# Ledger of designs, part 58: designed miniproteins, single chains, continued (4)

Each design is a single chain, and the fold is of that chain. pLDDT is the mean over its residues in the fold that is shown.

## One batch from the design tools (miniprotein)

Design m13990
Fold by ESMFold2-Fast:
Structure m13990 (fold): chain A 100 residues (1-100)
Amino acid sequence: MKSPLEILKEFGDEVIKILSDPSLTPEEQIKRIEEVFKKAFEELRQVVSDPELLEGLRRILVKLYKAVKEAIEKGMPRDEIVELAQKLFDEALKEVEKLL
């Protein structure tokens, strides 16, 4: 069974992969990131039985999703979005470890 940390790490890896794909438009990047976000949250629901912990993890995922989406929508350069996402993801992993 995947841990919440493994789910968050896989979420981050997939987001970075999407952001690094030069064939995707900004709209396509947002759509794929939204799909990966929904998948990650459904996986968390399967492994986290504590409602308060699940809500805390959901808030962390939503914060990451919104920050990346806003960076794409404002037309930030791809390399800068990737660096931002990596930085935000590292901070999110530390926050999740404190909740566990």
Scores: mean pLDDT 84

Design m13991
Fold by ESMFold2-Fast:
Structure m13991 (fold): chain A 63 residues (1-63)
Amino acid sequence: SAKEQIEKYIELLRSLGRDDVAEEVEKIAKSNKDPEKALEESVEYLGEVGLTPEEAARLLASL
């Protein structure tokens, strides 16, 4: 589900030491009543925040 995918991204980002990015994704999820919209906004944020190629590759592998 969209909610499970967001939780998976948060866990992965924290495991990579990117608590800053994980906290923003968590805020996006909490501010949206619709899990699908929350996931869409989280993905948009992740595209803009400037992840390293390695971090981005690990997120893509989780899809």
Scores: mean pLDDT 78

Design m13992
Fold by ESMFold2-Fast:
Structure m13992 (fold): chain A 84 residues (1-84)
Amino acid sequence: MEEKKREEMRKRIDGLIQDAAEAAKNGDVRGLALTLDTIDYLLEKMGLTEEERQAVYDRLRAAVPQETIDKAEKLRKELEEKAK
């Protein structure tokens, strides 16, 4: 992937972390689940290292309560399993 394209995706991830914090603040578990799905999609597209992905997740945990993240992750897994 081109370096400039990866930088744009990184900026998108930064915005999505802010969107995740806002969704959590508003109790929007569905919106948070969609935001997390988009983050994972971008991380996969960028081909990030394990350490780089962990840094993004650490930022998410700093911005969003773990309890709310767990709720959104559970919803994401349920939706993904039904789609398969």
Scores: mean pLDDT 77

Design m13993
Fold by ESMFold2-Fast:
Structure m13993 (fold): chain A 67 residues (1-67)
Amino acid sequence: MKTLLEKGKELEKQGKYEEAALYYWMSAFIEPDNLEAYENFAEALKKLGYPKEADVVLNRGKKLAGK
């Protein structure tokens, strides 16, 4: 069995950062208090050249994980 986070990590190994970001985003949507999903999504966004968006995602994840 594979989680959405695990699939995202596999896509990162293949250099498919855009697809990896989508899987990490889906993981965070299903479990909004799962900080790890937001952290991985933010890192993928940085790899894609969106560091400002990555900061927004990380801040949102910290707020939701704190609830």
Scores: mean pLDDT 79

Design m13994
Fold by ESMFold2-Fast:
Structure m13994 (fold): chain A 55 residues (1-55)
Amino acid sequence: MAEEAELTQSMDFLENGVLRATIGAKTEEEARVGVENIEAMASVQGRKAEVTVEL
């Protein structure tokens, strides 16, 4: 990684209407819930969600 961020979550709002997010999760269940929440947020805002999950 170019940036050594130890954050559990990061989000980028792109100018072309994309919400890009990375989720660090301790369990598969936590990762699934996180993805669903980000997709829901992007949908409400009229954006496309692009989510990367790190377990």
Scores: mean pLDDT 67

Design m13995
Fold by ESMFold2-Fast:
Structure m13995 (fold): chain A 82 residues (1-82)
Amino acid sequence: MEELERLRAQAEEQRARLLAQAREAGLSEAELAELREDADVAATLREIELRRERGLLTAEDEERLRRIRERALERARREAEA
């Protein structure tokens, strides 16, 4: 169980960092809550984080953030329609 405990701790730290990074990227609390459950979005945010850390943030990265935001809002709107 030691290996499982370590992996779980690492996953929790990664999750916390991704949420903090998304907040710094200008996403709202509601958008952060939605993104938490989307693995594809989490992977994209990590990629953007690496580029931002190196000062290589591109217009494409900003467009990806915009699409992530749009998708989160679209999902929320569709769920409200249900």
Scores: mean pLDDT 67

Design m13996
Fold by ESMFold2-Fast:
Structure m13996 (fold): chain A 115 residues (1-115)
Amino acid sequence: MLSKEEKNAIAFVLLASSTPELLPDVSEALAAEGIVSEKPIYLDFSKPREENVKEIAETLGLKGVPESLEEITTSDSLEEKIEKALKNLDKVLELNPSVDGELAKEKLKKVVSLL
């Protein structure tokens, strides 16, 4: 079973990386795979992306935030979405070593496959 830290890392990657148009599908995919946040995550798209990324990380209890994340868009193929999500997760794992990277990667692939 995934820990809370692994679920939070997956949720962060997808919510912080995805364009606004993809966020409803991301939220549905996360919920379908049992990844539900204990705290509601509110995104203010009038704010800079960097500020929203920091607020997501703080809400999900992440210790470090990557300097840059690859953007996942509605026009990306499933393969491109998986590649970008895994690359972004690797950056999160470098700053959050308590997360089981192998288990988180397998679950992230499954969530992205629903997009």
Scores: mean pLDDT 78

Design m13997
Fold by ESMFold2-Fast:
Structure m13997 (fold): chain A 65 residues (1-65)
Amino acid sequence: MAAELEAAKAAAVEAGDAASKIAGDKFTPLKEQALKADVATAQGIRTYLESLKEVYESEKKQKEK
């Protein structure tokens, strides 16, 4: 349902905000771009979350190295 989709979007944004605190401001533009692209659909949200996770892990690995 649309309501469920909206809740998923909110959760994705919240997770992205938490990740951006580690990755820094670089994450914010990517998050905005993903949201504008097509996160209104379930498929868009899934792609957005995958992108967030990839960026987050990449930045974290760089800091750990």
Scores: mean pLDDT 60

Design m13998
Fold by ESMFold2-Fast:
Structure m13998 (fold): chain A 103 residues (1-103)
Amino acid sequence: MEDAKKAELYRTMGEFYLLLSKYDEAIESYKRAIEYAERAGDDRLLAESYRNLGKVYLARRDYQKAIEAYERAIEYARRAGDEELVRRSQENLELAKRELAES
């Protein structure tokens, strides 16, 4: 589906911007990936995109937004039946919660 390809493209762009520490561009790219993944009905791409959005918020030390993004990633990963993505997203969530508790 066209929308699934656009979701993957924006997810890849977000990863590139995150690597460059261009956090605003990374957030915009991942939000676009979420919009297209939702249109595609692709729960796995939604989970991956929310998990990556959480990573950007974590890098910015915006722990509450990171927690919210990881919670959404877990929800969509469970809908997708992707146990590995659930596990990775739970690990990210617990890290974000620990960082918030120490801040």
Scores: mean pLDDT 89

Design m13999
Fold by ESMFold2-Fast:
Structure m13999 (fold): chain A 81 residues (1-81)
Amino acid sequence: MDEGFDPNDPESVRKALESLKAEIESLVQAYKEGKVSREDFEKGLKNGIGLLNKMKSYIKDEELLKEIDELIEKIKALLKE
C-alpha cells in the first residue's frame, strides 16, 4: 500500500524497475558531473543490486527475472567500469 509495489502484479514490478533504472541513471549522471563521490556512487549501485535481488525472491515471471538479472549485470559492470 504505502510503497505502491505489488510483487504479484507484473505492471507494478515494471514500474519499480523503471523507477530504479531512472534512479541509477541519475546517480551515474551526478557522478559524471562530480556531484557525488566514488564511495557514494558505489554505495548507491550496491543498494540497487540488493533491491533487485530482493525482487527476484518474489517474481515467478521468467521475462521479468531475465530483465532483473540483466540490470544487475549492467550495474556490476558500472562498478568494475
Scores: mean pLDDT 77

Design m14000
Fold by ESMFold2-Fast:
Structure m14000 (fold): chain A 111 residues (1-111)
Amino acid sequence: AVPVDGRVEVAVRFSHREAKIGDEVTATVTVVNASASPARVTLEVYDPNGKLVGRAEGTVAPGEIGTVSVTFTPKEKGIYTARGRAETADGVRAEATAEFKVSDKTIPLPA
């Protein structure tokens, strides 16, 4: 439990620094809810073309630290973006984003 001071803090992380197409990847949002109200948490993951590939929701109680995670399997090479948001009914809001690179584990041909 954290002291209630009216703040909400959000951080987003991926389970890996890099992955290949077909690997299972988890995005996690961590919320510190120092507000007096429950925080509704939304986590969304977008592929390099801006298509939604994963979504999760949760609630973090007042004075608590909570996590929400989504697992997805990348089908496209490039940069995936995770967006974590927390909102309380009394209007306290916080947001964070993280980026994650997907590539093929193919042997590069010599130039």
Scores: mean pLDDT 81

Design m14001
Fold by ESMFold2-Fast:
Structure m14001 (fold): chain A 67 residues (1-67)
Amino acid sequence: EEEERRNRFIEIYRKATGDKSEAEELKKLFDEGMTETAAWYYIEAKRVEKYDPEAAEGLRKLAEEIN
């Protein structure tokens, strides 16, 4: 069930964003044992890092704390 839920989440993310590279990175984080919530914060951190590095660092710390 957990594996099916993760695969469904990755597929939904890939379809919604059309970004295969981000979906693959999300899968890698899941394979490394990161929870869905923590992985999502990591992906969001990368998106905001270019214009708000403080927010990106905060999101990474939240991911680390949740995981």
Scores: mean pLDDT 69

Design m14002
Fold by ESMFold2-Fast:
Structure m14002 (fold): chain A 87 residues (1-87)
Amino acid sequence: EEEKLKEFEEKGLEEARKAGEEAGRGRFYSSTSAARAQELKARATVEETIEKLKELDPERGEEIAKKVREAFEEAREETLRELEAQA
């Protein structure tokens, strides 16, 4: 059970970072509805992971959920800033 929470945390953080990178790239290269749809789908995936974490441990799951959300937003912002700096 502890191992399962750790696995979900690591997977959630990795998926959140990848989703954030894709959202940042989409926002930079495209303002189309397709790019918006991809970002919404990425955010939905992150929220599904958060729900599973809260089911495993409501107290610790909330802390991990914050880390997962932060990882997504940080990856998104960093990717966007890096691309804007290169432009």
Scores: mean pLDDT 74

Design m14003
Fold by ESMFold2-Fast:
Structure m14003 (fold): chain A 87 residues (1-87)
Amino acid sequence: SIVEKIKKKAEETLKKLQQLTDRDEAMEIVYEFVKEALEAIKKSTDPEEQEEIRKILVDFYKKLVDMGILTEEEVIEIANKAQEEVD
């Protein structure tokens, strides 16, 4: 399912981000993942599927902040930029 694909990609993205030392590369990787997840929501016709992907994104954002990869403000800026691109 698309939900399982996005969830696994979130897990893989977090593992990749933990190994990165370049902050600009980390921000770009986060942007690309968020954009892909938002595109999956936009393409879905199932409200339950859309909600599950939104939950994955919220969990992903919390983990980025909790792990010190990005600040809450940086997450908000990236999420807004990705949403503008998908709209």
Scores: mean pLDDT 85

Design m14004
Fold by ESMFold2-Fast:
Structure m14004 (fold): chain A 94 residues (1-94)
Amino acid sequence: SLDQDIARGLLDLRAGVHRIVVERSKVATDEEKKLSEEAIEKWKRGDLDGFREADVRAFRVYLLDTEKKSEEEAQERVDKLDKELQELVDIVKS
């Protein structure tokens, strides 16, 4: 369906951001890059749940280590992303 195509496209765009982080980022930490590599591998294997988990973990590291957000601000943004990604994963699986 169109909704499944859009949801898959949004997840693929996020995988593309992880590729840019690994290949080109000068500001991402080694831990963020490791989690981005994990996300790329999970996406390549069609592991949507594993992709969501790795993407959320990479985002948390980015917020804390690169953006220097507080634990509270990082947790709020991580929870919002996790919910949005779960909705996209559920649409793709439907």
Scores: mean pLDDT 90

Design m14005
Fold by ESMFold2-Fast:
Structure m14005 (fold): chain A 95 residues (1-95)
Amino acid sequence: MKEKEELARKAVGYTLRGIGAYLDGNKLEAGRSFAEAALYYAKSGDVENAIKYATKAAELFKEVDPELAKMVEKARQALKDGNVEEAIKLLEEAI
């Protein structure tokens, strides 16, 4: 679907923003960008990349916002359990 292609492009864009923010030392913005990437990968059906970037976001949030880290870790677990709908809701709440 065209919509899934657009979501995948957004996911890649947020991944690049997250890398840039991390290199600039902005762990909070890097975490938010990787959480956004995970959200758009999940919405596009790319569960493998959604888990990967949710993991990166949670690791970054542990250093700056432990409550966001818990929420993103819960979303990551939902993705692993095949509950993509729950993961999307949790990622939207974290962002």
Scores: mean pLDDT 86

Design m14006
Fold by ESMFold2-Fast:
Structure m14006 (fold): chain A 71 residues (1-71)
Amino acid sequence: MSPEELRELLREGVRRLAAQLLAQGYSPQEARDILVRMAEREAPLVAEALGISPEEALELLRRMIDEAVAA
C-alpha cells in the first residue's frame, strides 16, 4: 500500500467514525475529544506505517478530525 493510499484510508476512517459519533447524538466538540484520544493512542502506529514522526502523525490525524467534525 502506498503512503498516499494509506492517508486516504485514514481520512475515510476518521470521517466514518465522526459521522457515527454525531449520529449517536454526540456534539461536534464531544466527537472531536473522543477522536483525538483515539488519535493519541494510534499516532505511533500511523507514524511507523507512514515513515514520519509520532508528532507529525498526531498533527495529521488532528487535521483529519477537524475536517471531519466541522461539517
Scores: mean pLDDT 84

Design m14007
Fold by ESMFold2-Fast:
Parts: C-alpha cells; structure tokens; sequence
Structure m14007 (fold): chain A 85 residues (1-85)
C-alpha cells in the first residue's frame, strides 16, 4: 500500500541522510516523482532503484552499519505488510 511504501522509503532516506545527505536527497526526489506517477510498474521499479542506490552506496563505502540499518527497516516493513494481508 502507498502509505507503507512511502513510510518505508522515508525511513530509509532518513538513515541514508545520516551517512550521505546528497544520496538521500537523490533517492527522495526519485521516490517522490515516481509515487506521483501512480503507475504500479513504475513504482515497483523505482522502489527497487531507490533500494539499489541506498544499498549500493553502503556496499561501495564498505559501511556495514548503514547496510544493516537499511536491512532492519526493510524487514520491519515486510512484517507490517504481512499484517495487512
């Protein structure tokens, strides 16, 4: 659901912003623009792209802490999604 996806991305962006504010801004603009389009296929692709950017930057830095925090947020939202189903 849009609310869960938006909340998930906002938490990821907040965590990324602590480590790399410029990357966080890029992800935020990308996600906001995509969600505005209302296309499910585009939204799915963009969530994947946003996640890849966040995870890719964490891996590129060798920053296990950033990667772990992103994974924790994703896990939390996967569980929330199960509750709705």
Amino acid sequence: EDDLLKKLMEEIIRVVEEFDPETAKEIRELVEKSLQSKDRSLSSSLLSSGMLIAVGRAIDRGDDELSERINEIVRKYQEERKKLK
Scores: mean pLDDT 70

Design m14008
Fold by ESMFold2-Fast:
Structure m14008 (fold): chain A 69 residues (1-69)
Amino acid sequence: SEVEKNINILKTSTDLGELFKAAANLVKIGDPSAAEELKKLDKLKLDLVKFALKDSPNPGAVELYKKIL
């Protein structure tokens, strides 16, 4: 799935551009089921996802943000 693809990029990539793109894609998808896997990320990557989610008007992104706080 697109969710799994972007989570895998966040887990495996060391390129900030790829990480920003993957985070932005997860915000667009807005799937709260991603929370469990996102919580396993290191602090830098998790903070990147949180910054991408915090200002999103997507209800699924709002729910996802609440679950990873």
Scores: mean pLDDT 82

Design m14009
Fold by ESMFold2-Fast:
Structure m14009 (fold): chain A 84 residues (1-84)
Amino acid sequence: MKTTIYVTPVADSDAVRVESKETGKSVVGRRDAAGRLYGELGRGEETRERVLEITKGEVTFITVGTPLQGPDSEKEFDSSSVLD
């Protein structure tokens, strides 16, 4: 299935906020050198697993946008290019 996440930079260049449009849940994480998202809340693996759960099994694109502009900012990306 398709899913929509909003990814925005926070504070510095390696920190991002990820929010699910469908669930309204959000997490703050960092992109490592491989481009993968992970959280800084206790255990990064746990936060990444929560993000991956909403995109798991997607055979098309993740829609990525900014929360402020909503649908008008949305662009589709291969899920691996956002999470991997």
Scores: mean pLDDT 49

Design m14010
Fold by ESMFold2-Fast:
Structure m14010 (fold): chain A 86 residues (1-86)
Amino acid sequence: SREEVIRRTAIEIEVAGLEFEVDLALKRFPDDEEIRKLAAQIRAIVAQIRALLAQDTPAALRQAEALMDQAQALLDQLQAREAALK
């Protein structure tokens, strides 16, 4: 449906934003173990989201949305760690 296309596109945009923020954090703090750990966890979830979006089913889309919520929580932790290192 058109609603599902819009939801998929929204997740794709959010994934791009996550990858940008992770890359930026790793460039700024390449030697911080917690940032490396959080970045790896976010990247693993992004890979799962991409695999689910490739399935192109309503069930996979719902799972991708749930994983995006988890990725966002990890991004919040990543940003809090960056703030602590400034």
Scores: mean pLDDT 90

Design m14011
Fold by ESMFold2-Fast:
Structure m14011 (fold): chain A 62 residues (1-62)
Amino acid sequence: AADEALATAFRYWDEGLKALENGDIEKAREAFEKAASALATVDPQAAERWKKRGEELIKKAE
């Protein structure tokens, strides 16, 4: 269901943010990619925005 995909997307996004706080750039990239992929199953346009935002957060942390 769409609600399951949204829940999965938010869990991975939160995991990515925690990875950035810990300085784990590679884990953050993987988590943000998984979050966007989960979101893409229900909202492809929002998934593209999340992908871009995740890339910006990674770039700023480097």
Scores: mean pLDDT 82

Design m14012
Fold by ESMFold2-Fast:
Structure m14012 (fold): chain A 94 residues (1-94)
Amino acid sequence: MEEKLEKLLEIASEVLSEKGYDSSKESELTQLMAAGAAVFSNTGNPAEALTKLSEFEVRLAKGEDPEKLLRELIESLEAINFERVRQFLRFVTP
């Protein structure tokens, strides 16, 4: 779990930094992009991916701990393909 969480945040941070955005691992943008990339890259159902991301966004907006939310999200995924996460983030980040 710990290694998956850190690697996911590192990839999101790296891609955001490449694009000139705030790339700190603690930033709301980095955490939201990490969550979106993880679900959309690792689910074959767009409706399921959108539901997971929407729940994450709502709970994050209510002030729940972002690290806890990311851990729960990662645990809900059977496997994470980190190369797909990186490619997805590069594609969707303007």
Scores: mean pLDDT 72

Design m14013
Fold by ESMFold2-Fast:
Structure m14013 (fold): chain A 78 residues (1-78)
Amino acid sequence: MDLEEIKELQERFEALYAQLSPEQQAAIEAALKPLEEKLKEEIQKLIEEGKLEEAEKKLREGIKEQLRFAVAAAEAAL
């Protein structure tokens, strides 16, 4: 269940992020930006192709990927 997985990852990331210094928080945000930009490009292409269901699936998968990366980066920073 994608929504529940996203919620669990988000809660975990928030708990880890709160323990980080401002410099560590900024580093994670900088690392996430390329992933966000790539996801936006992929979704835009799917929308332009009329593949709305694939765009929604890609958005959910991309959010999970970004959150998993963010959790791993936060854990590595501690």
Scores: mean pLDDT 81

Design m14014
Fold by ESMFold2-Fast:
Structure m14014 (fold): chain A 69 residues (1-69)
Amino acid sequence: MREAEEGAEEARRIAKTGERIEPSEAARYAAEQLRKIGDEVDEYLKKLGELRKAGKEEEAEKLRKEFIE
């Protein structure tokens, strides 16, 4: 039974560690990954703005399509 097996593994992990230290570390790592995504979005917007300012509309549209897809 899948639910019984999953419940048993989770119960053993909680009993073995006694504390929820692992979730806090996983959450911190996830936050760091989100920051990296934010940096990529910021760089994309900066490049898009520079291309538009330079009058390179075709390159700006290509960059936008590549970022969305």
Scores: mean pLDDT 66

Design m14015
Fold by ESMFold2-Fast:
Structure m14015 (fold): chain A 96 residues (1-96)
Amino acid sequence: GSAEAARYADEMARHAIEAAKVAGTPLADQHAGEAVRASQRAGDVALNGGSPEEVAKYAEEAAKHAQRMADVSGTPEARKHAERAKEYYEKAKEAA
């Protein structure tokens, strides 16, 4: 349900932040910030009775920004966090 979708969106944001810390670059921090913002929008939409399509849209944006961060950093650790963000995107989409 909405609360589960919001929880998965929050977990997605956490992994984006952790990947940025590992990368340690301003560009990675920017992508992590965009992922966090998109994740927060997905959670807000879910909690306020928005459509599953809207939740999925913002969760997908968060996952894309996490992937861009991994691509910029080039580290295995950042890629692992991007994969986990994608897993939580799929869970948020299913829960919505």
Scores: mean pLDDT 74

Design m14016
Fold by ESMFold2-Fast:
Structure m14016 (fold): chain A 85 residues (1-85)
Amino acid sequence: SPAEKEIEHIEELVREMEELLERAEQSKDPKEKQELIQKVKQLALLITLRAIDLTKRYSLSPEQLKRLDELMERSQEILERANEL
């Protein structure tokens, strides 16, 4: 379904955030670190907007809502870790 594909895209964006955060945590270059943190923050905003649009456009199943909630929690945890760097 279109909703399922959008959830899969949000999952991919969350994975990208995690990879960027790991790179930021490992970076010894302050400029690269800040650029990576900025990308994490931009992806977090995009994920939030896409999640809101998804719930507005489609009647999600309880299972889909749970998956989306878990993805939003993961995005928020990554964002909080990035803010501490």
Scores: mean pLDDT 90

Design m14017
Fold by ESMFold2-Fast:
Structure m14017 (fold): chain A 72 residues (1-72)
Amino acid sequence: MDYEEVLKLILKAAELAYKKGLDTSKLSIEEALELLPELSEEDKEKLLKAAKELKVETLLDLANAVVAKLLE
């Protein structure tokens, strides 16, 4: 898994969510994919795959897990 590319997608999703007034600290991956139609299907699949592999459910938890992998 390309964690650098996943981190870029997380930042894009967080920016879009912030602009819509969504709380990025509480936003689930499923909610992000439903509420952010600006994300392509390919980007959504990459985020879902990363969340499943890292066993996380929120966008913030996914960001923390990805950063931890990049620091290894």
Scores: mean pLDDT 83

Design m14018
Fold by ESMFold2-Fast:
Order: sequence, then structure tokens, then C-alpha cells
Structure m14018 (fold): chain A 67 residues (1-67)
Amino acid sequence: KKEEALEVLRKLVEYYYGKDFADAIENALRIMLKGKTKEEAIKYLNFLKEHSPKLKEAFDKAIEVLK
């Protein structure tokens, strides 16, 4: 489910902000989410959503996939 969430997030970020930015965000999140439980991952993505309003839609969709 984490891979599915990252894929959905990456596709939305790529659509709005381009491939290079999407690749950078995906790689950073793969590192940060490694070893986290589903609950910890959702908490972290909600934290990022509050601090990155431009990426809110992408984080919302990723959280939806993780539920």
C-alpha cells in the first residue's frame, strides 16, 4: 500500500510540477517512510500537507490510498 500511495502522489506532483520535482519528492518520501507503520506514514503525510499547501491534493490522495 505504501508503493501505491507513492505512485499516486508522484503522478499528481508530476502532472502539476514536472518530472524532476516529482522524482525528488518521491525519492525523499521513500527514505522518510521506510520502516514506518501505516499509522506513522499517515501522520507524517498529514504533517507535510500542513506545511506544503501546493502539494495538499497529492498528499490527500496518498493518505486516501493508505487508509
Scores: mean pLDDT 81

Design m14019
Fold by ESMFold2-Fast:
Structure m14019 (fold): chain A 65 residues (1-65)
Amino acid sequence: SEREKLAEKIREIMSKASGEEVEVRIEGGEFVIYLKSDSIEAQAAAGVAMMYAAVEGYRARVVLE
């Protein structure tokens, strides 16, 4: 589905930007981005990912594990 394709693209962008594996899930019609690090780079990447999802018409939120 288009949502699953977008989630995968967000995961790729986040993983490249943070330098670590990032999990992205679709929960309750929104994207949930799970970060394992609270580094400035990870937080900045998460902000970009949330904006990207918003531009495509979806809600997104970030969770620090």
Scores: mean pLDDT 75

Design m14020
Fold by ESMFold2-Fast:
Structure m14020 (fold): chain A 82 residues (1-82)
Amino acid sequence: MEKLEEAIELAKEIREKFKLPNDISGGIEAAKEALEKGDLEAAKTYLEITIKELQELKKKYGEDEKIDRAIELLQEVLSEIP
């Protein structure tokens, strides 16, 4: 899923930029795996958790184009799940 792959790369760049202890890309990869297995409930949960984590980073570190783009991509994927 192209949007999730872009979000994973952005999450890795965000981690390096802000020297984060946690790998945010793990939550996105879990959402991708859940979608591939047809577990829509798990996929929604992982996407919602990761969006919240990115929003908290934005509050802590301030405005960032990569964080905003990652949130946008994950919200778009979440809206596409039935």
Scores: mean pLDDT 82

Design m14021
Fold by ESMFold2-Fast:
Parts: sequence; C-alpha cells; structure tokens
Structure m14021 (fold): chain A 77 residues (1-77)
Amino acid sequence: AEEAGKLILENARKIMEEKGRDYLTILEISLAAEEALKKGADPEVIERIYVLAVMEALRNGGRLTLEQLEAVIKRAL
C-alpha cells in the first residue's frame, strides 16, 4: 500500500519536472498510475488513488498539485 503511493508520487514528480509545471493534468495522472502498475504496484491501491486524484483534479480545473496528490494518497491508504 505505502509502496504504491511512493511509486505514483515518484512518477508524478518526474512528469512535473519534465514538463516544467507544478501540477499534473488528468492524462498525466493516468500516465503516473500506469507507470506505477508496470513497476508492480498493487492494482487495488492504484485504482483508489487514481479515482480520488482524478476527482480532485476535476474540482481544481483539471489540475492536481503534488500536495493534493499526497493528500489523496493518505486518504486512499
């Protein structure tokens, strides 16, 4: 569970750094989740994080900050 959260956060940070942004788009949340699954993250935990992250992004105009993602991960665990 904690390992899945760490993997998706690592993937999210890399995407943000590569794009030069302080937020993820909904598509980039999907990419971060897919990369975590490829690295062996628990699918049930990733699904919970993904759903909550997408819902949070929708409330914020399609944007998810790293702080918001960290809060979502804590709620999913």
Scores: mean pLDDT 85

Design m14022
Fold by ESMFold2-Fast:
Structure m14022 (fold): chain A 85 residues (1-85)
Amino acid sequence: SSALEAYERTKRMVEEGAGFEELKRFIDSLKTPEELVAALLALEPAARAGDEDARRAMAYIYQKLHDLGISPEELGKLGEKIKKE
C-alpha cells in the first residue's frame, strides 16, 4: 500500500540520518492522511530516542493533519489500520 511505502521510506530516511529539510520535502510529497500517519509512525521511535529532526518532522505532520481536519480519534484509527498491514 502507499501507506506502507511511506512508512518504509520514512524509516530508511531516518536510519540514514536525513535532516528536517529532507524529511519535510518527502512529507510534502505525501497525498493522503494514511500516508502522513504512516510517516508519523516511522518517525516516532527516532523522536523518542532524541532525534530533533524526527521531532520537528512529526510536529510538521501533526500540523498538516490538523489543516486537513483529521481528528485525534481518526488519527488513532488510521494508525491501528497501518500497523495491521
Scores: mean pLDDT 85

Design m14023
Fold by ESMFold2-Fast:
Structure m14023 (fold): chain A 92 residues (1-92)
Amino acid sequence: YDQIAATIAQARQALDNGDYDRAQQLIQEATRLAVQLANQQGKLKEAVILQLIGVAILSDIQLAQRNPSKREELTANVKADLDYMLELVREL
């Protein structure tokens, strides 16, 4: 949990700094670690949900990079989804 929480915190910081490339890498890492933890706990449904959340977050970051007019909205959505991912991981 602590490693995943730290990686998510770093991803948020990268987003706040406008470093979308680093944010994407950190989110991919956090998603991989979260899915691995869920699988280790035998929680296969949660593993699938965490993978889908990770994909949604990455999609929103890519859209934020391509669409400056929606960047603030999409970044807020990413942060909300990261909170949801962290909540699910805490319950594993």
Scores: mean pLDDT 84

Design m14024
Fold by ESMFold2-Fast:
Structure m14024 (fold): chain A 87 residues (1-87)
Amino acid sequence: MISEERKEEVEKLVKEAVEAGALPPEVLEPVKKVLLYSPDEELRKELKERLKEVIRLRKEGRGEEAGRLAEELREKALKALKEIESL
């Protein structure tokens, strides 16, 4: 069961990511699903921190660095999503 606190935290972070143009929708949706549904707390914390970093870099105009981190985040989220779907 997903706590309401987790849902609120993830929704807030996703809204910040959308406002900052941090990730394209096709990357942001897998990240959102992993943050909501993954049983791996360490993975959720890592993806959350990486997403916050992408948001920060976008806000600072550091688009090249944000793009590199976004690609790493995409790869990790897609792998994690496949693992969740295999449960």
Scores: mean pLDDT 80

